# Ledger of designs, part 84: designed miniproteins, single chains

Each design is a single chain, and the fold is of that chain. pLDDT is the mean over its residues in the fold that is shown.

## One batch from the design tools (miniprotein)

Design m2797
Fold by ESMFold2-Fast:
Structure m2797 (fold): chain A 82 residues (1-82)
Amino acid sequence: TEAEELASTLSELEKKILETIAKENPTEGLTASELAELLGVSQSTVSRHLRRLEEKGLVAKVKGKRTRYVLTAKGVDVLFAL
């Protein structure tokens, strides 16, 4: 399926980002800073991978006091293909 093909293009960190958003805050999403803290990587590293996931249509930005990232419907389908 398209979801399985997209899942195969993801790095291990990108897979962990999707899993972490789904586990910790599936409705409102997570900030790059929160993901960096949870995954033990730099915010710049997370931001780079979030940009790639956004380009693939797997996450979307939610604007507010802080920018949060949520899974799209496609992102949820890819998560279930992991």
Scores: mean pLDDT 85

Design m2798
Fold by ESMFold2-Fast:
Structure m2798 (fold): chain A 70 residues (1-70)
Amino acid sequence: MRTIAEYLFELINVEDPSQLETVKEIIEDLVRSGADLSAKDAEGKTAIELAEEKGKYEIAELLRKLQAER
């Protein structure tokens, strides 16, 4: 069974640019549902750190904004 945080990490790994808006909407829903933004993946990285490492700056910015609002 996957946690909400693990699902969030998988969404950040979506490489299709046409899915960006859909991925952003799902990420916002997951965070509002209680996804732990301090949770770390298998490499010890948070969702924000993973998004920045992958060059997904729009996702990283969204996550930072959502973290600041909670």
Scores: mean pLDDT 75

Design m2799
Fold by ESMFold2-Fast:
Structure m2799 (fold): chain A 71 residues (1-71)
Amino acid sequence: MLSDEEIAALFNRLDRDGDGYITREELREVLSSQGWSDEEIEEVFKAADKDGDGRIDFPEFAAYLREKSEA
């Protein structure tokens, strides 16, 4: 399971603008470099973006990773 420190570090790498949100584009760039497919990245984004506003905030991102770790 990813630690809270690892989740925060990953979020900070994705949120280069420091606005507190991850866009689909930022997520795609980081995860594709780690070997994730476009389809897998799209599923991650849709699952984490609960508000459907096209952005993922830190609580949504952390909740998604914790939920996935419990499966």
Scores: mean pLDDT 72

Design m2800
Fold by ESMFold2-Fast:
Structure m2800 (fold): chain A 76 residues (1-76)
Amino acid sequence: MKTIGEIIREYREKAGLSQRELAERIGVSQSTVSNWERDRIRPSAETVERMAEALGYPQLEMDLGVVELAEAVRSV
């Protein structure tokens, strides 16, 4: 299972976008994208939806949802 940051980076690279280009498409700073890819900050559900739309990969929402569920289960 990949981390949230690894999933975001993989889909961004498949779309051929830099961190800056992804940030511009979803209306955040490049530092925010960098922090997500380093698992320092978690994107909100709304941000994940915008990211999936910007990258053209609806599977991104599902992959991030699976990681979130696995993290919640490990917390108990």
Scores: mean pLDDT 74

Design m2801
Fold by ESMFold2-Fast:
Structure m2801 (fold): chain A 62 residues (1-62)
Amino acid sequence: MPGDVYRVVEDVPAFDPEGLALRKGELVRILEVVDDTWVLAESLGTGRVGRVPREALELVLP
């Protein structure tokens, strides 16, 4: 989980000031698992950090 790279499978709006807005196909690195619904992630394209819903992410296998 933390350190793993995930692909965004659907567009994600920023829900609050801690939320990270993402588009389908973007790559993120997981920094922390917040709970069963949310993770803290870093966008590899923009370097922005914020909360992302886990259901919008798919693990990227090299």
Scores: mean pLDDT 75

Design m2802
Fold by ESMFold2-Fast:
Structure m2802 (fold): chain A 70 residues (1-70)
Amino acid sequence: SEEALQHVHEASRALAAGDYDTAVEHARKALELAPDDPQVRASVRLLAEYARQQGKTDAAEALEKILEEA
């Protein structure tokens, strides 16, 4: 799951830059590659929490939905 972890890294970078749409797409790809990886799932949960704290409700809901479907 090195590729999945790279997508998590890119999602975190996009989130830090305020690019929530790009962060959601990278998080989705990470979970597609490694849906049962505890580190990937935990990282995506933290991204969703951060998006919600920033008032980015649509991004937070998208991340939470991806986690439920994975």
Scores: mean pLDDT 84

Design m2803
Fold by ESMFold2-Fast:
Structure m2803 (fold): chain A 65 residues (1-65)
Amino acid sequence: MPSVEEVEELLLKILENLEKYKETGDEKAKEQAIELLEKLAEGLKESNPEGAEGIEKKVEELKKE
C-alpha cells in the first residue's frame, strides 16, 4: 500500500503534467499523466478498489482523446 506521502507526491506530479497538457497541449505531458494515474490506480487497488477503478476509467477517457 502506498504511504500518504507517496500518494501526495504522485498526485502533485499528475496535476503538474495535466496542467502542462492543458496549457500547452503537450502530448508527452499527457502520456506522463496517464502513466502516473495508472501507477496510482495500481497502488490503490487493494485499499480503495472503487477509487482505483474510477482512475482507470479516467485514464481510458484520456487515452481516447
Scores: mean pLDDT 77

Design m2804
Fold by ESMFold2-Fast:
Structure m2804 (fold): chain A 87 residues (1-87)
Amino acid sequence: MDTKVLSLEEFLSSLKVSDEQLEAAFNKYDKDGDGKIPVSALPSMLLDLGYTPTPEIVDEMVKLADKDGDGTIDLDEFKYMLTKYRK
């Protein structure tokens, strides 16, 4: 089911991706091989996984994952978010 009005928790809980699918998508956008992707790649990565995040959801994910304010998101932080809200 598609919806354009979701909280971050609702959006993350709607993601039906395995750790393997997530790692594959992350590696595709992790051009530096450092386990991080630029925040600008997050919408494209989610589209590759079959999801269309709203700008609001992307902003909330960035707030939680980009602890350093460096414009990147760690794979471990992203997995933590998914694990926390998908289970």
Scores: mean pLDDT 70

Design m2805
Fold by ESMFold2-Fast:
Structure m2805 (fold): chain A 102 residues (1-102)
Amino acid sequence: SAEEEARKLAEKLAKTKPSYYTDEEIAGLDKYAETGDLGLAANALLLEAAREGRLDVVRYLLESGKADVAAKNTLGLTALDLARLMGHEEIAALLEEALAKQ
């Protein structure tokens, strides 16, 4: 399921600790992987799902209402920026629609 894929992505990110996320965001990812509580993990997961082309995870996070679609990583990139950079056109279109509704 999309939730199971989101949890796997959170576990991977919590273990690898990429420098473009804060320690607080990494702690949120670890908590989500363990408990299923999106909390502080939602923004970091949206950014990485957009980068990796995980359309099902992007939809799941947008439907949760817990992710800030305008959130930036430490490089100043939004989920939309990452989707465009990686050529994930369907994800980019979905994120553009979500931003237009804010």
Scores: mean pLDDT 81

Design m2806
Fold by ESMFold2-Fast:
Structure m2806 (fold): chain A 60 residues (1-60)
Amino acid sequence: QLSEEDIQRFKSFDKDGNGYLSGAELNQVVRNFGVFDKDGNGTIDFPEFLTLVARVKQLL
């Protein structure tokens, strides 16, 4: 279900290059997929990002 595009997109959003999405980037992702950050700290790592994308793609 996941493609290379999803991986590249995560890296594109990670403007700091530190392997995490900041609150601003995270907010864009959750807005696009209609989900929210359950950790509540305003960051999301790569595995959690893939999980959210996979969830949304499974619903399609």
Scores: mean pLDDT 62

Design m2807
Fold by ESMFold2-Fast:
Structure m2807 (fold): chain A 60 residues (1-60)
Amino acid sequence: MKGLAIALYDQEARTEKELSLKKGDRLEILEKIDNVTWLVKSLKTGKTGLVLASYIEILN
């Protein structure tokens, strides 16, 4: 895995490019697109999508 993270807050996807998160979901960081938006993979569902960087904490 490139980097591990955990969701700090619930987030519902508003577009097809965004990922829905539940607090405590474990994520793999695939790409840091900019300072506010990261591409991640949910380890729970295997889905990939965009999330707000402020909604996740890096574990590795």
Scores: mean pLDDT 80

Design m2808
Fold by ESMFold2-Fast:
Structure m2808 (fold): chain A 72 residues (1-72)
Amino acid sequence: DVNAKDAQGATALHLAALGVNDPESVERVRELLAQGADPRLKDVNGRTALDLARLSGNPETVAVLEAALATL
C-alpha cells in the first residue's frame, strides 16, 4: 500500500521528500504520486511530505507536491 504509514506516521512519499540534493528523490516523488500516494497525509508531527520537502531544502520536490495538492 503506497499510503502505508511507518512507526513515525511517515509514508513512502514523506521519505522521498526528505532526499536532499538527490535527483532520484524528485523522480521517486513523481512515481509515488502516479501510483496514488496521498500528499495530504500527515506524519506523527503533523507534517505532510510538502512540509518535509520545504524543511529539506528541495525546491523541485516542493513544486511537484504543491502542484499535486492543487489538483486535488
Scores: mean pLDDT 78

Design m2809
Fold by ESMFold2-Fast:
Parts: structure tokens; sequence; C-alpha cells
Structure m2809 (fold): chain A 76 residues (1-76)
């Protein structure tokens, strides 16, 4: 089930904020939820990059991208 653009942006923001706080297990669980809702990896990464840029937090961006790649299995 697809999330709205606004919901996906809010979830991306939550993932970035959890990653910034070092709450990697909680961030990973949220990414798993989005994967189960059939959110494409590319769309999630797009919003994570946008939100992290708005927040000015490159460290959180890097951590969030690693978690997304781990959950989605990376490159097949």
Amino acid sequence: MDLSEEELREKAKEIVELSAAGKYDEARELVKELREKNVPREELIKYIKEVAEEMGNEEALSAALLIVNEVYGGEK
C-alpha cells in the first residue's frame, strides 16, 4: 500500500532523526515497515536526502542511507 507524499516525507524525517540520535534499531524497524508497505527504495532515499539536506545533518543522512540499504538488501 502506497503512502502519501506527506506521510513518506514525515517517515523519512523520523528515520533521519532516529539515525541522528543513534537509535539505529528503531530507524531500521521503521524502514522495514515502509518496505512492507511496498515503498520503493529509490523513493525513500529521495525523501531521506531531501529531509536531511533541509535539516543540515550529513552524518544522519549517511547513517539513514546505510540502514535503508541494509533493510532493502543493497544491490542484487
Scores: mean pLDDT 79

Design m2810
Fold by ESMFold2-Fast:
Structure m2810 (fold): chain A 80 residues (1-80)
Amino acid sequence: MDEEFDAGVVDVAAAVIYTTAKNEGKEELGKLIRDAAQSLVDAGKIDEARKVLQEVIKAYDNGDFEKAKEIAEKALEEAR
C-alpha cells in the first residue's frame, strides 16, 4: 500500500496540536508534544512519531491532559 510517512506531515500535525493547546491555555503540553514528535522524527522514527501524535490527540480530545503528557514524555525517552 502507498503509505506516505514523512517528516513534513508529522511536523504539520505537531504544529496544529501545539497551536490548539496554546490557544486553550495548555502551551506547556503543546510544546512537549511538539518536542516529542520532533525528537522521534530526528531519530528516524517517523511512523512512531505519527502514532504518538494520534494517541496524544486522542487523550487531549478526551480532556485527559495528564495522559497526553505521559505519552509525550515516553516518546521523548524512546527517541533516545
Scores: mean pLDDT 76

Design m2811
Fold by ESMFold2-Fast:
Structure m2811 (fold): chain A 67 residues (1-67)
Amino acid sequence: DLGEQLIRAAGRGDLDEVKRLLAEGADVNYRDAAGFTPLDAARHFSPTEELREEIVALLLENGADPN
C-alpha cells in the first residue's frame, strides 16, 4: 500500500522516498489503522528539524490537509 509506505517514509525523514511515492500516486491524506497521516508522521517522528520542515512542506504542496 503506497499510503502505508508514505507514512513510513515521512516518519523516517526519507525525503527521496516521499518524493518517489507521491510521484507514484500515493494518497497524501492516507490514514493508517491508528488514524495517522503522512503529515502526522513527519511532524511527530522526523529525525531533524530540517527534514521535518522539508517533508511537511512537500506534503502540503501535494495537498496534505494541515488540519
Scores: mean pLDDT 83

Design m2812
Fold by ESMFold2-Fast:
Structure m2812 (fold): chain A 73 residues (1-73)
Amino acid sequence: MSEKELEEEIYLSLARMAAAIGKIMVSNGEDKKEAIEELRKLVEKVIEKAREAGLSVVPEIEKIKEEAIKELE
């Protein structure tokens, strides 16, 4: 595995963890709207850093965000 491939996997894992935080918040009785906002902010930070790093996984991270928000709505 190249350093770039490892970096892409790390960012995808960060995006998945950020998405999972929103689901965990709802499971713990937090407000759904607040959970969605927190998830969105966290995944958007991952997208920003992935773009700065020139990674090709940005569209996949955006899809992770959209799917997680849809699941919580």
Scores: mean pLDDT 82

Design m2813
Fold by ESMFold2-Fast:
Structure m2813 (fold): chain A 67 residues (1-67)
Amino acid sequence: MTKEQLEKVGELMEKVRPAILELGEESGSTSAEFAALARALDLALENPEISVEELVEAMREVVEEIR
């Protein structure tokens, strides 16, 4: 990917960090927080143009799969 795309991925991860922590607390599980982080990073790297809202939705989906 380009340097600009990587910068955008970094910005997306910064913006979703509070949501990752919130999902961890809501689920009462460290595994949920880790899964949310991994999912968000994976999707952002694949599609740097993805929105914050889409990332949060995907993070909630993976947390639901674990529960």
Scores: mean pLDDT 77

Design m2814
Fold by ESMFold2-Fast:
Structure m2814 (fold): chain A 64 residues (1-64)
Amino acid sequence: MKLKVGDIVVAVKDYTGKSPAELSFKKGDKLRVLDTTDEDYVLAQSLETGKIGLVPKSYLKKIE
């Protein structure tokens, strides 16, 4: 899946961040993509909590 800065995505399952740099979220949470430089992770902001952190790309699905 190709993600770009500014994309709105939805979490496809729950995730608990493994470090302070990673974001924790629940299935159905919406996030805004802020950075895609990493191959496996995006930097994203939770639209539910406003928090910013790294999110594994495999947990996200792009929505319009």
Scores: mean pLDDT 81

Design m2815
Fold by ESMFold2-Fast:
Structure m2815 (fold): chain A 68 residues (1-68)
Amino acid sequence: DEARKKLLKLIAEILRLIGDILELERELEKELAAENPDKEKIEEIKKEIEKLKEELEKKRKELKALPE
């Protein structure tokens, strides 16, 4: 069933994106909690999180559009 394969692949991609976002959010929290936070690094992490969240939204829309 091709639809099942597409569903599983898309779920795997979504889970990978969620994992990447959580890792970056952990790094962001660590930098913000540092005694001397690196503002440039904080901005870079925030931009990467935003990019991954946009990709996640795109994948979620693809998941919702799959035939039943």
Scores: mean pLDDT 83

Design m2816
Fold by ESMFold2-Fast:
Structure m2816 (fold): chain A 64 residues (1-64)
Amino acid sequence: LVGKKFKAKYDYTAVTPEELSFKKGDVLEVLEVLEDGYVLVKNLNTGETGLVPAVALKYDLEEL
């Protein structure tokens, strides 16, 4: 997963302060796979980094 890029299928609003919000069409790069079902990603459109639930990679994002 590290180094993989995903395109957002729809908008996401962060539920916790550690999570990253993103918009449909944003490209997210996986920087690190964490324990407890989260991944650290960078939004390549905004330059922001944050956590997203790993389940979002499977259902909410399109692998590039």
Scores: mean pLDDT 77

Design m2817
Fold by ESMFold2-Fast:
Structure m2817 (fold): chain A 85 residues (1-85)
Amino acid sequence: LNDELIEAVKEYARNPSEENLKRIEELLKEGADVNGKDENGATPMSIAKATGLEELEELLLKYGADPLELPTQESFDFRLELLKK
């Protein structure tokens, strides 16, 4: 669930769509940890803040994400990878 949540967040950042946002919400409804960290310490909120995706930030806050979560170097690196494609 947590790995699936982080992947769904990254997929939404690559391809923002209603379907990808809905997938994130379904994972959160299934009990994914909204504050769960990946292997690099990135959370869903840190990725959302690094990419500036306000609709994603609002969804994560609705499910209890930390509003004070800051972007990490790893989430900025992910944003940089998106800009190369």
Scores: mean pLDDT 76

Design m2818
Fold by ESMFold2-Fast:
Structure m2818 (fold): chain A 72 residues (1-72)
Amino acid sequence: SEEGEKAIDLLAEAANASKDFEVQVRLTMAIMLVTVALLSGDEELIKEALKRAAEIAREAGLDEVAKKIEEL
């Protein structure tokens, strides 16, 4: 899924740009969640993982990253 790959790229870029260790950990967890969903091949799990990844980004104060994931 192209959407899942793009979400991982967005989250990785945000994690690398962050100077906050807690934010980096949260975004890494979101990356792992999306990656596991992609490996499952289950479209419903991928959709749920993308929604949760956007929520994690928003909770970390990264509203623009969350919006970009939601727009995929």
Scores: mean pLDDT 86

Design m2819
Fold by ESMFold2-Fast:
Structure m2819 (fold): chain A 60 residues (1-60)
Amino acid sequence: AIVRAKVDYTAEKEDELSFKKGDILEILEVREDGWILAKNLKTGKVGWVPASYLELIKDV
């Protein structure tokens, strides 16, 4: 699935992803606790982010 960041986020841990509001992310994996593994398509970086900060654009 492809999602858009609703807010700016700065990674607080080494395995988290930083992004800016409006960045397009690809979902790679979802966890039951509401965290997702995502790739920032602008930067090419991969990391964990809270699903609540993201808005679904495309279900692929």
Scores: mean pLDDT 78

Design m2820
Fold by ESMFold2-Fast:
Structure m2820 (fold): chain A 85 residues (1-85)
Amino acid sequence: DPLKELFTEHPELIGVALELKDEDPSIIPLFLAAYLGDVEKVEELIKAGADINAKNKYGYTPLDIARDANHKEVEKLLEEKGAKK
C-alpha cells in the first residue's frame, strides 16, 4: 500500500492527501513521492506499474512536480524511466 507507507513515514502529508482526493487514486502515490523527493519510493512505484507520464487535474506530471520542487535525483530517475520532458 504505497500511500499507507508514505503516511507512516510522513503523517503531516494527510492534509496534502485530502487535497488530492479529487485526483485519480492511481496517480496520487507517485505524485506524492515526487513532491517529497523520495527516490526509493518513486522507483518502487514505477516498478509496481505506476504511470510515470500521468497528468493531474492541472496537467502536471510527476516529472513536472519534481522539477518544481527541485528534486534532481527524482527528476533524473523519472527521465531515465522514460518520462516525457
Scores: mean pLDDT 70

Design m2821
Fold by ESMFold2-Fast:
Structure m2821 (fold): chain A 67 residues (1-67)
Amino acid sequence: QPTIEELISEFDKDGDGYVSAEEFLAVMRSLGQSDAYAEAMFKLLDKDGDGRVSLVELSQALRAMLG
């Protein structure tokens, strides 16, 4: 399983501090996850409904889910 730090590094390809649905799906696909699973996870994390998740929000959510 990838670490939270590895996942964050993979998601922040643009260095803008946000993860788009397209970036999230690409990373999840590279990890062997289905597109349906990736879409469901992104929608769950995108509580603001703006189509983006901040790296801070993603990091906090991942740490909370795993802790």
Scores: mean pLDDT 68

Design m2822
Fold by ESMFold2-Fast:
Structure m2822 (fold): chain A 88 residues (1-88)
Amino acid sequence: DFSTEEWRALLEGIRNRDPEAIRRYLELVIRYTKGLSEEQRRALREATDEIVEGLSSGEITTVEELAAIPGVSRELASNILDLMETGR
């Protein structure tokens, strides 16, 4: 289980578009999100490198661009970008 300190560090990394923080967040989403099928979890694992690269490079900036990646729902895309937009 993540401590409050580990979760704070992770969220700060996501705001800063840190590739390691984005990857770690996706691993948590895949592991702990209720209602995802095994097929959806596999699709997200396969998409992880593309998501990390696109977000950390700044090439992906919108919900529509992120949700265009196979395995990424609009809800997940919105949640990730909201974390990045809060910036504080």
Scores: mean pLDDT 78

Design m2823
Fold by ESMFold2-Fast:
Structure m2823 (fold): chain A 140 residues (1-140)
Amino acid sequence: AALTDLDKKLLEAAEAGQDDEVRVLLANGADVNAYDPKSPFGITPLHLAARAGHKEIVEVLLKAGADVNAVLPKTGKKLIDAQDFFGRTPLHLAALAGHKEIVEVLLKAGADVNAQDKFGKTAFDISLDLGNEDLAEILQ
């Protein structure tokens, strides 16, 4: 099945921080858990908003039923990124980007603080690796 035009626009709007567009697309039936299966990461709107620091979009997506514990699967092609996103949840991506307020929103929504990426790293481990003491305090 092909990704719908609504689903594609939702992914683009979530990454770009377009709050009103996200609301309109969800109201028109865009899949809140959409991902591009041809993408190297299979990334969802919640992953994109959490990584980019768009707190209001994170809250809108969670209210619409986004999977707070969605993991990034490997698709058939690897992106030329310095980071390996395999097994990462929105919580891992928010922690990696240092978005403290988004980490708090995700935890309140039931994010699994013990979720491990493919390297066995939790969001807490990532905060320690980055020297982010404020983030480590929230996650421990």
Scores: mean pLDDT 80

Design m2824
Fold by ESMFold2-Fast:
Structure m2824 (fold): chain A 68 residues (1-68)
Amino acid sequence: EDEELEKLFKKFDKDKDGKISAAEFREFLKSLGLNPSDDELAELLKKVDKDKDGKIDYEEFKEFMSLK
């Protein structure tokens, strides 16, 4: 479970900086068959991006996935 989640995170973390940008997160959601509007994406980012740095780290990503 967590191992597959880490693999998925690393797939979208192309720069290998340990974080996913908002644009990469949008593409991740599209890969799951989700097509969020700009407003829906902004609302999701407000819940997930605790640091307000515009990027999602692995812990924030796991927290988001636990909401599913």
Scores: mean pLDDT 72

Design m2825
Fold by ESMFold2-Fast:
Structure m2825 (fold): chain A 97 residues (1-97)
Amino acid sequence: SLGTTPLHEAARLGDAEKVRELLKEGADVNAKDIFGRTPLHLAALNPSEEEEVLETIKILLEAGADVNAKDKEGRTPLDLAREVGNKKKAKLLEEAA
């Protein structure tokens, strides 16, 4: 694997229920893949503005996700949300910083 955990994949897909389940099972909310990306980075990259995808970001933040974590290119989850043009995700991440 690319250092991706099940939590990375659930966050990337915006699967809020699976994110909650994995966190309850002790998944590391701040685990980094080989690119230095946390689950919060992958949730921010999802281009959908659907309520469930926004809920995924809120769950990760409530679980202690580091909003200031930088990937290997120096990008935060907020930087990625801005790159995909998702204003609702960007606002949530700005308020958590």
Scores: mean pLDDT 87

Design m2826
Fold by ESMFold2-Fast:
Structure m2826 (fold): chain A 103 residues (1-103)
Amino acid sequence: LGKELLKAAEEGDVEKVEKLIKEGADINTKDENGRTPLHLAAENGHLEVVELLIENGVDISLLSTPDKEGKTPYMLAKENGHEEVVELLVKKSEEYLEKLLKE
């Protein structure tokens, strides 16, 4: 499940990502480089997969969690020119901080 979720996120296969999450795949799973499905989707500009992972309760701290090379999902999206993914990650990080401050 975890390895299949990582591959589906890397490939941008939205339907397979959704199916694997419903089958109990750990959305916070990590590969050998410490990359989560969120890292891989962000690196490859798969906006809909990034959105789906966040909607299904990805640990919001993972938006700023570095892989073994020190790269966050934000950094990977930015370095690869995926502006829409960058904007989404910034917005979701801001929404998370606002909710945390209001409790």
Scores: mean pLDDT 79

Design m2827
Fold by ESMFold2-Fast:
Structure m2827 (fold): chain A 126 residues (1-126)
Amino acid sequence: GKELLRAAFEGDVEKVKKLIEEGADVNAKDKYGMTPLHYIAASEYSEEKKEVVELLLSHGADINAEDIYNFTPLDIAELAARGGGAHMQPMVDYLRSLGAKRSDKPILASPEELSTFFSEALLEVL
């Protein structure tokens, strides 16, 4: 499972294609409940990442999947844009253009827990 999460975060289109062909679950969740779409949403937008998102969605990935804190991929992208500055905004805009939604559920984490969560989750795929 970790290989698909990492490939999605990196925007490695060819590796994502190969892993899907080898039977990888596009909706696989790690210990934080994060899917490949959560990890790509935490990264900077590029044409390669757009292709990975489209590939995952074509294979049934849930654009509104929720992690253990009730975050959707759009919630993750908006958090990344607030922390990472203007260069992260294109990912938010792209996900919104696809009809991605924020969670309507309460956030189950403090700001300190969120900082630790993002640091640990990203380190697990980097």
Scores: mean pLDDT 81

Design m2828
Fold by ESMFold2-Fast:
Structure m2828 (fold): chain A 69 residues (1-69)
Amino acid sequence: MSPLDRELLQAAEAGDVKRVEELLASGKADVNARDENGRTPLQLAAQAGHGEVVRLLLRAGASLDLPDL
């Protein structure tokens, strides 16, 4: 995992909208990066209730974890 992927995961969990915007604008962070528990930035932001971060991640192409079950 790149340091920028790690920062995106942390910023999403913390609700740091500006940091998320900067990381997504850089194009170097993987919007679908997964932490050690398999959670994406979108999942972390949603669990923490950070609606603005959720919207930014979805606009950047974040995938919902919807398996074909």
Scores: mean pLDDT 78

Design m2829
Fold by ESMFold2-Fast:
Structure m2829 (fold): chain A 65 residues (1-65)
Amino acid sequence: MKDEEGRTPLHILAEAGDAYMVELAIEEGADVNAKDKEGRTALDLAREKGHEEIVEILLKAGAEE
């Protein structure tokens, strides 16, 4: 599922800084490498916002750099 910007729930949660919900989304099978309309992943958004815990969670889950 993607919104009007091509963002998955994982993108939105990573940008918002909700580490608990990010872990739940990954557990439910979220694609950690899904790209939005700008070609950005949830990892890119977490890094831009400075959410270090989420960056670590995504990298551990197989997010590509």
Scores: mean pLDDT 79

Design m2830
Fold by ESMFold2-Fast:
Structure m2830 (fold): chain A 87 residues (1-87)
Amino acid sequence: MLSEEERKKLEEAFNLLDSDGDGKVSYEEFRDMLETLGAGNPELTPERIEEYIKEADKDGDGTIDLEEFFELLLKPENAHLRDLILK
C-alpha cells in the first residue's frame, strides 16, 4: 500500500499535469512528463512510455483520470516509474 506521503506526492504530480483542474490528464501531458523523466533514465524508452499510457487509459478515451493514474503506479511491474515520480 502507498503511504499517505507517497499518495500526496502522486496527487501533486497529477495536479501539475492537470492544468485545467478537470481531474483528467491528456495523453500529450502524460507523455511529456514521462519523456522528461526518461531524459535521465535510459530504461524509460519511447516504446515503454506508450505502454504506460495504454495501461493507464483503460477506457481508450485519450485521457487519464486520478484513479487510473494510481492504478497504473500501484502495479508491481511499474514500481520504477512510481519511484521516479516520487523522487
Scores: mean pLDDT 73

Design m2831
Fold by ESMFold2-Fast:
Structure m2831 (fold): chain A 157 residues (1-157)
Amino acid sequence: KEEVIEEIIERVSEKLNLSEEEKEQVKEIVFSKQITPELAKKISEKALIVGLSIRSVLDLIELYGYTVEGARRYVEALLSSITNLSPEVQELVDKLYEELLASTDVREAVKLAAQIATLLELEALNVKIDEERLELIREATEIAVEEAEKRLEELEK
């Protein structure tokens, strides 16, 4: 199981041209039980965003399954526990959630849900979301979903 997750981390890191150091930092984020502010401070911002993107996809699949309904339930659970988002992050989350509710495609739904989860975690870690960081989240979640889908049988067992 850990071996399959490591393969996903390697493929996502390669496609996003991460260094070996950044890849090890992504592994630390993905395999950590909880992402603390102390851990986040030790990790490059690129590795943090990529790691949280992969982690969000994997958590969704493990807890709710690779389905449109699972993606929606994952986001509903996250949003039920969250108050006091910045107006900018709230607007982004609301837009992505509306797109998720309209989606009938599993890959798109899981990608959108992982983007929402990553944005919420970055907000909790007090990382400001700009256009460059948002683009990295989009790219990282898309690649993470594609690589996870290829290994779905191993991830769901």
Scores: mean pLDDT 87

